Designed miniproteins, single chains, continued (4). Designs and how they scored, part 49

Each design is a single chain, and the fold is of that chain. pLDDT is the mean over its residues in the fold that is shown.

## One batch from the design tools (miniprotein)

Design m13685
Fold by ESMFold2-Fast:
Structure m13685 (fold): chain A 68 residues (1-68)
Amino acid sequence: VSPVLRALAVHDLVTRYGLPREVAEEALELAAAGASREEIVRLLQGHGLSPEAAERAVDGILAAVRAG
């Protein structure tokens, strides 16, 4: 993942979803390493996101990883 796209995705997860920066960075690292959608959603829900919010957040994470 490009440093710019990673930074933007982390910022969005922190500001929009209220995730700690460390958790946002971990989610992006897991996605870049090929973790399943279900694993990432589970991580996000473990940190206080609703199922719906976690699904929206994971769409953005996977889009950032696919874009570079």
Scores: mean pLDDT 82

Design m13686
Fold by ESMFold2-Fast:
Structure m13686 (fold): chain A 104 residues (1-104)
Amino acid sequence: DEAVREVLRTAGEVARLAREYGDEERARILEDGLGRAVELQAAGDNDGAVRAVRDALRQAFPELSDLVDELEDAALAGDAEKAREYGKKLVEGARKILEEERKK
């Protein structure tokens, strides 16, 4: 449960960053994925919640797919500390991509 919460927190932070940088397309992908993940988690489907976030993050930031895979592995293993660590790296990676694209 704690590892799943870190995954949901990561998705929320990345969605917020996309909104902040004016990337409405990525923000919607992440918001839709997070919404699905929250519904699945509420229904007791923690693995489904993690996979919903994984799919959204991979679609929004395919360049970060390796970090997304590490986050999924940590979350499915119930490793909240590793999920938090990879989540922070994912947020930082997304910020760098959004900054670079904004510079054109």
Scores: mean pLDDT 87

Design m13687
Fold by ESMFold2-Fast:
Structure m13687 (fold): chain A 94 residues (1-94)
Amino acid sequence: SPQQQLLLQALRYGINTALEIEDYLKSNPDASEEEKEKYIEELKARGRRALEKIAEKLDPESRARLEAWWEELSSIKDPREAVELAVRRAREVA
C-alpha cells in the first residue's frame, strides 16, 4: 500500500541516520564526549525533520506507529542496535 511504502521510506531515513552516527564515531574516536553528543543530536535532528515530512502524508494510525518508532529508535545509544531495530520494524511493515 502507499502507507506501507511511506513507512518503509521513513525507516530508511532512520537507518541512514544511525549509519551516519556509526561512521562519525568510527572516524572521530578522539572527539570529546561533549562534541560527540552535540554532533549526534544534530544528525538525529536532521533525520527527524526528514521523517516529519513523511509523517504529514500518513494516516493517523500509521503516523502514531511512526512516532512510537521515533521515540524507540532515538532512545538507543548504540547506532548498530538502532539499525537492527529499524530493520526489524521494516520487516513488520513489508
Scores: mean pLDDT 83

Design m13688
Fold by ESMFold2-Fast:
Formats: sequence, structure tokens, C-alpha cells
Structure m13688 (fold): chain A 68 residues (1-68)
Amino acid sequence: DLAAFAASLSELEKKLLELQAKGYEATQANDWLAVAEQLEKIAELVEETDPELAEEARREAEEQRAKA
């Protein structure tokens, strides 16, 4: 199951970076609602691995939504 484990880590990391990049693009556009959406997706992605990080991402999403 080593290949599956390595692929799982690689996919998770790629998805996380992709969502972070989209969040930054939305920030540049002052689209705070889109920033919140990306943060929520990040939280969903990492909640299985690190629920504390997921909680932090959700808090940030709430903050970004408040700006919209």
C-alpha cells in the first residue's frame, strides 16, 4: 500500500496548493466571497488529516465572508 499512500499524500498536497493559489487570486481581485469559498474547500480537504488546520481555515473563511 506504499504506492497508494504516496499518491494520497501527493494528491492532497497538490489540491491544497491549488486551492491556496485560487484563494490568492481572489484576494488580488478583492473577491472576499471567493476567498472564503476556497478556504472552506481547504478546510474540507484537510479535516481528515488535521482537524485543527480545518478549524483555522473555517475561521478565516468566516472573516473573509464578513468583508463581502
Scores: mean pLDDT 74

Design m13689
Fold by ESMFold2-Fast:
Structure m13689 (fold): chain A 65 residues (1-65)
Amino acid sequence: SPKLAALGSAVHILSISSDLIEKVEVKGDEITVYFKEESPESRELAESLRQLAEDAGAKLNVHYL
C-alpha cells in the first residue's frame, strides 16, 4: 500500500532525526516505536503516529523506556 510505504518511510526518518525516539522496528504492517521517556511531547507524537497508522491499515505499538 502506498500509505503503508509512506508511513514506514516517515517513521524511519523520525527514528534517526527525533530526539524523542530511541528506536523504531518495522515488521510488515506492524510498527513498534520506543520513546526515550513518557512526556507530553512523546504522547502527542504517539497519537499522531497512531492516527497515521490507522489510516494506513498498520498496527502501532508504543513503548516508553
Scores: mean pLDDT 78

Design m13690
Fold by ESMFold2-Fast:
Structure m13690 (fold): chain A 84 residues (1-84)
Amino acid sequence: STAARIAELLLEMEILHGLGLISLGVGKIANDPAYALANLRRVRAQLDAIRDQMVALGASPAQLARADAIIADVDALIAELEAL
């Protein structure tokens, strides 16, 4: 169903956000913020692609708002690393 596919895409976005946080942690342990930044930028690009798929499937404004919140969280992490 379309509803199940949109739910799967939102879960994929949550998993990617988690992987972004892991990359941030690895970058801190290794003292390699460039590694973390590169991985978060890749995550951000993947999140955009998933959001585009949600739009194509006719996701509701509420579902897109949830997707946009996840993207905003990743954008905040990127901005924090760029300020280092």
Scores: mean pLDDT 90

Design m13691
Fold by ESMFold2-Fast:
Structure m13691 (fold): chain A 82 residues (1-82)
Amino acid sequence: SDDELKERIREAAKKLGLELSDEQVEEILNVIRRTKGQVHGLKASRASDEEIQKVYDEAIEEIAKILGVDKSTARKLYELIL
């Protein structure tokens, strides 16, 4: 559920010492949902691992921008949410 994913986002952020606004949680939720949909579609069309990796890298860059953190921190956040 959206509420369960929002809680996972908040818990992941807390583990990294990040405090998120409700707006930032919603924006990250939207990035994760869109990314999962894109990856699912790419796997169904037998896209390359390189195309799938690009989608994840773009998601991490967008999360980094939302939070005002570096890409390394955004990647750690994403991995904790999975």
Scores: mean pLDDT 87

Design m13692
Fold by ESMFold2-Fast:
Structure m13692 (fold): chain A 59 residues (1-59)
Amino acid sequence: MMEEQERRLREAAQQSADFQGLSPEALEKMYAGMRRAVENHATVGPGAGGGGTFENAAP
């Protein structure tokens, strides 16, 4: 169901982390947060949700 979003989040997080030189632990924590936020929002549905704390896809 959310495989497309999960893959995109993983790629975005990886690219951002690689560019900034983030630690693997920071990358995993960021990805986990982003994935949880996406899953939570997708489950609830649309709600004019803005950028969340875990939506750090760009520096």
Scores: mean pLDDT 62

Design m13693
Fold by ESMFold2-Fast:
Structure m13693 (fold): chain A 80 residues (1-80)
Amino acid sequence: GIEELEKRARELIARALRLLKENQDLPKEVRLEAEVLLGVGQIAVGVGLATPDEEAAKELLEKGVELIERAVELLEEAGK
């Protein structure tokens, strides 16, 4: 449910921030794309958590998680 999505979002945000901090030699384009995905994903999560409609909240959280997962994948791929 919503609680599992919130937990997953928090774990992914922490992972993305760690990857950005630990790899300062990332290509500028990759860093920028990852930061945009992370930023938009965090906005979607925040709006979802503030939304009183449970179905709308779940959809926003799922979209936020997806964007943050894409940021993590991009950063992990570039760090190989």
Scores: mean pLDDT 87

Design m13694
Fold by ESMFold2-Fast:
Structure m13694 (fold): chain A 64 residues (1-64)
Amino acid sequence: MADEEQGRRHLLRGSLAWQEGNLELAAEHFRRASDLFARAGRDDMAAVARQLSDQARQQLQQQS
């Protein structure tokens, strides 16, 4: 499904943003990936992406 493909692309973009130290962008991409995977019925992938978004936000809070 197109939603699952878009979710995978956002997951990749979030990972790249994280490696670049852009935690705000990483959290946003992971959040979007979670939403897209949920739409695709991929609850397993949605949960993983949500966890990554939460971790990015926690790291951002520690840097603030």
Scores: mean pLDDT 84

Design m13695
Fold by ESMFold2-Fast:
Structure m13695 (fold): chain A 100 residues (1-100)
Amino acid sequence: SELKEWIEELERVTEVALSRTPAELRPKIEELKELRKKILELIANNDKSKEKELLELAKETLELELEIRHAIQRDEEGAARARAEIPAIAEEFTKAIMEK
């Protein structure tokens, strides 16, 4: 089932996010977990009248997942590593400029 595969992927993404995410992003990850629980409850109830509600929750979950992924990519040590390398890079550029 496409929906089952998506929920399994969402669980995997949430686990990865928790292991790599700064503390500031924790509330968004907890919100993602709550949305996942609501989706699972709707699926478990097998209520076809809730199909539109499930679709709306799925869209909201996907949007939040995308926000978390974007934030993780930005915060995934890349900025910290770049900042840590700035002094060395600045010294190299300064040395190259001063030698000319």
Scores: mean pLDDT 60

Design m13696
Fold by ESMFold2-Fast:
Structure m13696 (fold): chain A 83 residues (1-83)
Amino acid sequence: MSTRTFTTTVQLEAGVEYRLTLTVTGEADYEISVNGEVVASGRVTGTVEVVFTPKTSGDNELVITLTGDEGVGLSGLSVTKVP
């Protein structure tokens, strides 16, 4: 079992819905937090999409934790406004 944590800063608008697309290699337990608040968690194989609404405008800290077998990793991450 390996645990990997990825931290990035994204510029968002408070009260606007965003779609986060997470692509992983292998199968992993994921946890996604924004400014220290968990917005989604679950199990993923391949790609998962999560919709969330930030509480703060400007710089938002995004933390993604992946736990799984050896070779589990982050292969893709995108954050886009929901139309």
Scores: mean pLDDT 81

Design m13697
Fold by ESMFold2-Fast:
Structure m13697 (fold): chain A 91 residues (1-91)
Amino acid sequence: STVETYLNLAKEHLDEAANPKLGALEKLEHIEEALNELEEALKLPEAVNYKNEISKLLNQAQTLLDELPDIPPKKELQKKLNKLKKKLSQL
């Protein structure tokens, strides 16, 4: 399904963000890409069937984000993450 494609892309980006060899900015870029894929998944009507999987990926993104330094890109990604968590709760 199209939702599964977006979720798989989000997983790949979060796996890259977990790579200890990447710098903080590169990790933030991968988290941003993962959140963009999850945002696209949440626009689809089938997203309701994937609530648990989307929730798990949003929580993984939060864990990775929490480990990074408090620089401006992190603040913007935290805002996006909060918006996506709210959107998920409304499904």
Scores: mean pLDDT 90

Design m13698
Fold by ESMFold2-Fast:
Structure m13698 (fold): chain A 65 residues (1-65)
Amino acid sequence: ERKKAEEEVLKSLREALKNATDPEIQKRIEDELKFVEELFNAPSDQEAVEIVRKRAEEARKKALE
Protein backbone atom coordinates (compact mmCIF):
# COMPACT_ATOMS: atom_id res chain seq x y z
CA GLU A 1 0.00 0.00 0.00
CA ARG A 2 2.38 2.72 1.21
CA LYS A 3 5.34 1.36 -0.78
CA LYS A 4 3.18 1.18 -3.90
CA ALA A 5 2.25 4.86 -3.53
CA GLU A 6 5.93 5.71 -3.02
CA GLU A 7 6.89 3.85 -6.21
CA GLU A 8 4.17 5.69 -8.14
CA VAL A 9 5.57 9.04 -6.97
CA LEU A 10 9.09 8.01 -8.03
CA LYS A 11 7.81 6.76 -11.39
CA SER A 12 5.94 10.03 -12.02
CA LEU A 13 9.06 12.08 -11.25
CA ARG A 14 11.21 9.92 -13.54
CA GLU A 15 8.68 10.26 -16.36
CA ALA A 16 8.47 14.04 -15.82
CA LEU A 17 12.27 14.22 -16.01
CA LYS A 18 12.32 12.30 -19.31
CA ASN A 19 9.60 14.55 -20.77
CA ALA A 20 11.08 17.87 -19.57
CA THR A 21 12.79 19.95 -22.26
CA ASP A 22 13.77 22.94 -20.09
CA PRO A 23 17.16 22.35 -18.37
CA GLU A 24 16.09 24.34 -15.29
CA ILE A 25 12.95 22.23 -14.89
CA GLN A 26 15.00 19.06 -15.44
CA LYS A 27 17.38 20.07 -12.63
CA ARG A 28 14.47 20.82 -10.30
CA ILE A 29 12.86 17.43 -10.99
CA GLU A 30 16.24 15.68 -10.56
CA ASP A 31 16.78 17.29 -7.15
CA GLU A 32 13.26 16.39 -6.04
CA LEU A 33 13.64 12.81 -7.28
CA LYS A 34 16.88 12.31 -5.33
CA PHE A 35 15.37 13.70 -2.13
CA VAL A 36 12.19 11.62 -2.45
CA GLU A 37 14.18 8.45 -3.23
CA GLU A 38 16.33 8.89 -0.10
CA LEU A 39 13.31 9.67 2.07
CA PHE A 40 11.21 6.73 0.83
CA ASN A 41 14.12 4.26 1.11
CA ALA A 42 14.84 5.17 4.74
CA PRO A 43 14.92 1.93 6.79
CA SER A 44 13.36 3.54 9.88
CA ASP A 45 11.59 6.68 11.10
CA GLN A 46 14.85 7.85 12.69
CA GLU A 47 16.67 7.53 9.35
CA ALA A 48 13.83 9.40 7.61
CA VAL A 49 14.17 12.24 10.13
CA GLU A 50 17.94 12.37 9.47
CA ILE A 51 17.35 12.57 5.70
CA VAL A 52 14.90 15.46 6.18
CA ARG A 53 17.34 17.18 8.57
CA LYS A 54 20.23 16.83 6.10
CA ARG A 55 18.16 18.33 3.27
CA ALA A 56 16.99 21.16 5.55
CA GLU A 57 20.62 21.92 6.46
CA GLU A 58 21.60 21.92 2.77
CA ALA A 59 18.78 24.37 1.98
CA ARG A 60 19.75 26.53 4.97
CA LYS A 61 23.39 26.72 3.86
CA LYS A 62 22.25 27.70 0.37
CA ALA A 63 19.99 30.43 1.83
CA LEU A 64 22.86 31.84 3.92
CA GLU A 65 25.03 32.49 0.83
Scores: mean pLDDT 74

Design m13699
Fold by ESMFold2-Fast:
Structure m13699 (fold): chain A 105 residues (1-105)
Amino acid sequence: MSEEEREFLLEAIAKAIQKLLGVSPDEARKLAEEILNRALEIAKSRGRDEITLPDFLKALYEFVKENNIDLKEFLDAIVEATKDDPVRYVNLKSLAELIRNLFGL
């Protein structure tokens, strides 16, 4: 994952957390960083140095379960956070649809 991709993903997750939990932007950013750090630890436990989609989804699932958030609503909020960039919005919408299909949502 590039630094630019990581920063973009952090901002999208932070905006979704802020919307669903009503926390400050700074708190949402810290929680988003915790999700990515957890995904990285899962990847490392599987012998990888880079986060893959399954590692990220496991970290997201654990976070939404701990905070009593609906996973579908969380994914929809992440997609909505990117709507001002049409290319990134379309790409994240496709990713969210793939995730929903994998989890039967």
Scores: mean pLDDT 73

Design m13700
Fold by ESMFold2-Fast:
Structure m13700 (fold): chain A 94 residues (1-94)
Amino acid sequence: MKLSPELQAFMDFLGEVKEELLANPDTSLEEVRKKLEELLERFEKIAPSLSNEELEVAHSALTYVVQLALSLTGDRELAEEFLERVEEIYKKYS
């Protein structure tokens, strides 16, 4: 599947966030939240322009990063909050 330039840029940024989290497992909860907020903001900005298939790709990738953040921080409430917000955006534009 060929990704749109907007989705490709989003996926590249998501990959950078994932690599930063993996390289810095002791990242503070505040910094993790900040990275997830930026990802969510970028997703909502591009979501209206994405096809349903592209929305599923972004949704799956975001869900993975939130679960990774949970595994690193142990903060279940943070993970549940962000998973719900990702799902709301996905449902709004799918």
Scores: mean pLDDT 83

Design m13701
Fold by ESMFold2-Fast:
Structure m13701 (fold): chain A 88 residues (1-88)
Amino acid sequence: MEARLEELRRLAEEVLRRLIEIQERRLGKDPSEALKKLPALAEETARRAVEDEAEALALRALAEALRATDDGAEVTARAEARTRAALA
């Protein structure tokens, strides 16, 4: 159980960090202040996910979706850089 709690805590931290960064960017704010609460929020989320398999599955699915979004953004940035280099 402790190993599963740590795994879910790490997933929750990854997911919540990305969501906080997106939300603060939308508000035009520095995410640093919101990120100070991240460890406590991740722990609460992980404890709930340990008790609820549906919440654990939702957390894993959200982490996967956010990773796919990050990969897409990186691919787009690389494509833009290549286009600028080709037109120079």
Scores: mean pLDDT 72

Design m13702
Fold by ESMFold2-Fast:
Structure m13702 (fold): chain A 91 residues (1-91)
Amino acid sequence: MEVAEEIAKAILDHGVDYAAKLLQEKEGLTPEEAKEIVERAYQSGLERTAQAVDEARKAGKKITAEEFYQLMLDAVKEEIERLLKERRARR
């Protein structure tokens, strides 16, 4: 769970390649497995954030950079946590 937050921040601050390498080091995953998890989490974050941005646009309101970052961070973190939990639970 704590790993998910660190990786989510790495995605947003340094990009997916950096985050995948960090996840590989922390969880002992292969480069391909780490990249797949990071890319899937990033896509989920984009989808959730795009919906919030579209709602703001329809209301004539701008999403601030800080609000955008928090929406992405929460969505990406939740997805990484879910994917890692599923992997660890699978025997």
Scores: mean pLDDT 80

Design m13703
Fold by ESMFold2-Fast:
Structure m13703 (fold): chain A 86 residues (1-86)
Amino acid sequence: SVIEEIKKIFDEAISKIKNPGLKELLKRTRDEVIKAVKEGKSFDEIEAILLRGFIEAQLLYPEDAYFVRETFAKILEVVKKYLEEK
């Protein structure tokens, strides 16, 4: 279920983006986050994936940086709750 929630947040964000390069960055980041969750990576490792994606987005697509930050914050909240559950 967490994988489906992560996919939904990313896919909704990707649908709202106009820049094709930013769409590909978000798709790549989505796939890396999903892989990390499936492999049982730590919160810090998943946060590092999102931080790398955000830094790239801020440098190349600064007009969308706020939207990307908000999207990644939602992903981190979902991951945190999942990892805190038994």
Scores: mean pLDDT 87

Design m13704
Fold by ESMFold2-Fast:
Structure m13704 (fold): chain A 85 residues (1-85)
Amino acid sequence: MLPEGEVRVTVNADGTATAEAELRDPASQELVRARGTGTKDKAVGEGEGGPSPESRELAYRLARLMAGQVADAVGAKEIEVRVRT
């Protein structure tokens, strides 16, 4: 079975987005974590407040990066990821 991970994504009121990925290594049973924070591009509504399509795109890109980092850390070529917001 593919290892299962979780990615939590938050879009903050200041226009930053945070993604945190967690995956349990099947071999060691330890939690592997990766966290990233991104800022909205100035052209993408810096300071606009609230969830926008651009804020969601930033959040999703960050989530994909963090999921990739935890997959690489456990040596998995494929993982299943549940995304939470």
Scores: mean pLDDT 64

Design m13705
Fold by ESMFold2-Fast:
Structure m13705 (fold): chain A 86 residues (1-86)
Amino acid sequence: KQKLIDELARKIEKALVESGVPEDEAKNIADQARSALLAGASLESVENFIFTQIDDLAKRGVISEEQAEKAKKQIKEAIKEVEKEL
């Protein structure tokens, strides 16, 4: 269980960085997601949290709307992949 959560956190960080999110912001989002999952948060709640963070980054002009949509798609894929193993 913890190994799958750690793997999902790494995939989240990578997806955000590859979509243009700054490394420090991506790591912070991934670390918060990991902590929430370890505390028993649902995958749906964590996805909603990450999407809120992505939307806030786009509103602040840190990433483009296109980068935000790419990040959301990659996050959905990462969560779906891990969900099959839980």
Scores: mean pLDDT 84

Design m13706
Fold by ESMFold2-Fast:
Structure m13706 (fold): chain A 91 residues (1-91)
Amino acid sequence: MEEKLKEVKEKIEELREKLKELPEVEPEAKEALEALRAKLAAADLSELERAIRELAILASEVILRSPEEEAKKLEEEFLEFTSPIAEELRK
């Protein structure tokens, strides 16, 4: 499980770097993302679950701030990355 946490944290850092190159998100979307981050900060979650949810919030922000074509690719990549982790958490 430590290995999965490392993979998630590396992906989070990758997405944060990508956000630096993207235009600002619309105010309504920014407010929604900030509300999700506040709920995540207050939640009593395991390190792995917290990291996965942070990754989901960051991926959503990157998708919202990307051109439509690029957003579709990022959505597919995110689903491919999270599917094995979600499957492992169910077991």
Scores: mean pLDDT 70

Design m13707
Fold by ESMFold2-Fast:
Order: structure tokens, then sequence, then C-alpha cells
Structure m13707 (fold): chain A 70 residues (1-70)
């Protein structure tokens, strides 16, 4: 259980870093979307349904923010 919480936190941090890199002009919107999709695949591997839901909510938040910045 503790390991899955750590993985969820790492995935959310990766999403936040991806958004920051896009805002700074370091990556394109297409590259950001590719990383978000990769994180989505990783979230799908989480066995704990509550942690998986938190991961999907973070993905939705970051994807929405990315669209607003385009």
Amino acid sequence: MAEEKAKKEELIEKLDRTLQKFENGEISAQQAKEIINEVGIEVDTLKNTALRKEGYEAIARVARKLRELE
C-alpha cells in the first residue's frame, strides 16, 4: 500500500513538472500530451481504486490546464 501511494505521488509530480515545462516553453503541447498519456498508462496499473481515481483526477486537471494554455 505505501509503495502505491509513493507511485501515485511520483506520477502527480511528473504531471506537474510536465505542465511547468510546457508553460516555460521547454516542450511542445504535443510532447506534453504524450507524457500525460504515458502517466495515464502508469495510473491504470495501480491496484488501489482510490489512488487510481486520484491519479485520473490529476490527469484531468493537468490536461484541462494544458488546453487553457494552448
Scores: mean pLDDT 82

Design m13708
Fold by ESMFold2-Fast:
Structure m13708 (fold): chain A 74 residues (1-74)
Amino acid sequence: SLAERDRELAEKLREDAAGALALLREQPDAELARRLAERLEGLARKLEAEGLREAARAAREAAARFRAEAERLE
């Protein structure tokens, strides 16, 4: 179902974002963090349009975390 896909994608996005953020903290790159935030913001808009609300929320939360990391590194 759409709801199952939404939950699975949301979980995957949270896991992938956590891993990427951990790597970014080991190897700081403000430009990469900013690019990841922008891509996740775009992805969140696409997911919202498709009705994947949980996945969209996960993408927005990930984008905010990468934006904050980029600001911390500047």
Scores: mean pLDDT 87

Design m13709
Fold by ESMFold2-Fast:
Structure m13709 (fold): chain A 94 residues (1-94)
Amino acid sequence: APISQAQADTIFQILSDIIRQRMSDSLSDSQMSALFSAIRNTINASVSNNATIDDMRTSITNTAINWANQNNMSNDDISRLIQAVRDAFMNMMS
């Protein structure tokens, strides 16, 4: 089923909380804000395109990987970021 705006807002809150908790030691406040802006833009686009939760998860994962590569993050930090995204969606489905 297409994601509602309320579900999208909840997904963003859970994602931002988990990423902040796991990545605060690796990312500055400015980098964290930039990453959250990129994720929020992806979420808004997914809602506008009537995406499913699986489509949104794929899009957010791709956004996170692309952002991390553009910011020269290590492979270990990229893996940690991907795991944070995965765990956020697992928490939403439980």
Scores: mean pLDDT 84

Design m13710
Fold by ESMFold2-Fast:
Structure m13710 (fold): chain A 85 residues (1-85)
Amino acid sequence: SLEEELQRLLDEFRKAVENKDYTAAREALNRIIELLEQKIAELDEHKDDPVAQKVIETLRKTIEELRKALENKDFQKALDILMEA
């Protein structure tokens, strides 16, 4: 469910960037960031799992980089980040 929603938003974001629809790109990217934050909240329930803690750290860094790309209106950089995540 969450993975299917994320994949759909990634496809929407990619198409928006390709079409230079930066309004749609911003909306899709904001929703992607929200889903990643939700995933962190779910993983944070496993406070004693060191693997979950490393995933949380990586996701937090990814969100920070995505927010910076969004502030700079660098949608290509955001797309590159998401393809590596």
Scores: mean pLDDT 82

Design m13711
Fold by ESMFold2-Fast:
Structure m13711 (fold): chain A 83 residues (1-83)
Amino acid sequence: GAAGAALVDALFVAVGQYGASVKEIAEALHERFGVDPEKVEKILRDMLEGKLSPEEAAARLAELAGKTAAEIAGTIVGYAEKK
């Protein structure tokens, strides 16, 4: 769905284009939203390993942050662009 696609696109930009690590992304989301960075890193790694769909990963991140998947994806891209 749109939420999962937004998360995948954000990770492609952050990891693929800007060379950010999953740990760095998790720490950026922790600083912005106060989420547990270890839980974020696990969700992102499980998605990249095919253990979670992008839609399920986006939903879990949204629940942890109390934010929309679009806001989370935008934060990931914004972090990568400032690095």
Scores: mean pLDDT 83

Design m13712
Fold by ESMFold2-Fast:
Structure m13712 (fold): chain A 75 residues (1-75)
Amino acid sequence: SAAAAQAARDARAAALDAQRDALLAAGQDHLPKEVLLESQLLSVERNLRMAEALGLEDAVRRYREEKKKLEEELS
C-alpha cells in the first residue's frame, strides 16, 4: 500500500539520520560514501514524488534517471 511504502521510506530516512548522528558523535568528520549516496537517493525520491503529484513531466523524467543512477551506484 502507499502507506506501507511511505512508512518504509520514513524508516529508512530515520535509520540514515541515526547512522549519521552516531558517526558524527563518534568524531567522524566525513560520512561514508554509502551514507551520502543513500541520503541523495532519499532526496531524489522526495523530489520525484512531489514532481509526480504536480504533473511535472520533465522533472519526473530527470528524477527517475537520477534515482536509477544512484540505485546502480549503491548496488
Scores: mean pLDDT 80

Design m13713
Fold by ESMFold2-Fast:
Structure m13713 (fold): chain A 78 residues (1-78)
Amino acid sequence: MISRLAKETSFSKAAVSRIARVAKELGLSQEEVLELLKLAEKNGISADRLLAVLRYFKRERETDFEKIKEALVSLAAP
């Protein structure tokens, strides 16, 4: 799983592992995690920033994938 996500994106296995752990706690599927990683890559969002966003939503108890995705897009848009 982690090796596949790292191969399909520019992120390291260590970064993907940290992101996947928090995403699992949010109830996100592997496919949803891959979509977030690709969205972060497309918008120049670092793995550490994506991890911070996921940790934020975990603290806020927001588990809706679409809301998490919209927040990432909003961070990338001026």
Scores: mean pLDDT 75

Design m13714
Fold by ESMFold2-Fast:
Structure m13714 (fold): chain A 58 residues (1-58)
Amino acid sequence: GGGGAGAAGYAGGGLEEARRAMEAADKQDLVSAARHVARAGGMDEASARQAAIAGGAK
């Protein structure tokens, strides 16, 4: 859930999520990678997770 602090001017946090997405992809954890990519784009964690699952990464 990203109900509060996740939306508070998070430009630097986007890069951190992108880095974690790359690490997850390197470990072949495509669900975590897709979720982190969506969060790097500024999506809430719940929305990012749902997008990853909808993308077939389950």
Scores: mean pLDDT 65

Design m13715
Fold by ESMFold2-Fast:
Structure m13715 (fold): chain A 85 residues (1-85)
Amino acid sequence: SQAEVDELEARADELLDQARQAYENKDWDTMDAVMDELGDLVDQLVSLLNQAKANGDTKLAAQAGAIVQRTTIEVYKLMTDQPFK
């Protein structure tokens, strides 16, 4: 649903901010926990994306897909200080 996608987008932004703070503070336990939550959140968004596609809801599918792409890119940037890492 739209409400679920909106909630997951807000949660992704919160978790990304927490991950950045944990990384800067070298708090690896918090970083690991936040990264696990981000992984679960992406899986939920992919499920909603697939449901939206099955229902012909192109707008909701596009929104969910955009959030997945943005979250994945930001996670990649946080985890890689080198391109091949």
Scores: mean pLDDT 80

Design m13716
Fold by ESMFold2-Fast:
Structure m13716 (fold): chain A 89 residues (1-89)
Amino acid sequence: SKKSIEEALKLGKEYAETKSWEELNAEELALMLLYLGAEPEEVYERLSEVVSEEEALLGAKQAELLRLIEEGKLTKEELEAAHKKIEEL
């Protein structure tokens, strides 16, 4: 639902306003970068500097899913899968 996107963006905003990027884990940094309007590739590049390649790739994929949800371009089944991924953040 739109509420899940709003919660993810709210968390990203809180991180951007209260923490430096070095204080964030991979999931927190991905949410902050998504809130700041970074593209999935930018999220991957930033995370690759501080976390493993696997974690950076997961962060980028989560940013991509959040953008697709916000744009309303996903099917019902894809929306359910994306919401589960957000709940894992």
Scores: mean pLDDT 63

Design m13717
Fold by ESMFold2-Fast:
Structure m13717 (fold): chain A 89 residues (1-89)
Amino acid sequence: MSVDELLEEILKGSSKELQELLERVWEEAKKKGIEVTNSDLVLVAVLLNSIVEGEITLEEAEEMRKLLKNPNAKELVKIAIEVVKEFLS
């Protein structure tokens, strides 16, 4: 499955809020030239959903980002946190 196909499948099963957040993260990642793998996309989608559902805080998301070893995954999580802060403000 391509990353674009996986994104479409995730968006179809997501709330409107999660769809908007995920699309904004995807746009920012493309603008910054970040290569997104299927695993990175799943990580971001799960993280965004957990924040939207109130299962984790933005502070906890920042702490989780520090545990990631892949620089691209760290940058994607940073973008996701920034997008959520802008959306919920």
Scores: mean pLDDT 80

Design m13718
Fold by ESMFold2-Fast:
Structure m13718 (fold): chain A 72 residues (1-72)
Amino acid sequence: MVLDVDEAVEIAKKEPVVFLTSSPDIAKKLIEAGAELAGLLRPYMSEEERQALIDRAKATGKPLLLVGDASR
């Protein structure tokens, strides 16, 4: 399930989690709120780039949460 940015900000204040998003605007809001980002998902990312981002996220040892502009 995709989280709303406001819900993600509230979770970031309570829990040591990392976020993954496809929206630069959402990423900026999360960073400004002090949340940890695993990175940005983009349609033009190669399989290797996507895997490297996932591996980096796993290295944190924290749960991953998906935050998006809901839908596309």
Scores: mean pLDDT 71

Design m13719
Fold by ESMFold2-Fast:
Parts: structure tokens; sequence; C-alpha cells
Structure m13719 (fold): chain A 68 residues (1-68)
């Protein structure tokens, strides 16, 4: 799936906020589904499948760098 820079930034912000708040992987996935359009949310959830919280943070930081 192709993300716009704005969509990539929103995904990254939700993940980083969830990690900072001490949320579980499932809670972060729930926030993605609530705050993003369904197609973007399901893409993000799929990409995060099997990642640890540390790996999700690294992926979100990379998305922020690419959004600029």
Amino acid sequence: MRLSPEEARRVAEIVLEGVAAGLSVEEIKARLREQLPPEVAEWAVRELEGLSVEQMRAAAEALLALAD
C-alpha cells in the first residue's frame, strides 16, 4: 500500500504515543483502527504483525523520517 506523507506521519504518531503511554501491541492496533481510515489502519496493523514494541518504535521513527 502507498501512504501519503500525512498518512505515514499519523501512523507514526499513533504508534509512538502508544509506546510512550506503555500500551500493549493490541492496544496500539486498536488505536490505529479507531483513528485512521480503514484501509490505512488495516495496512498498518498488518505491517506491525509480529513486531515487538521496540521494533514498532523503530518502524514509526523511520516513517516520520520518510514523511519529510
Scores: mean pLDDT 80

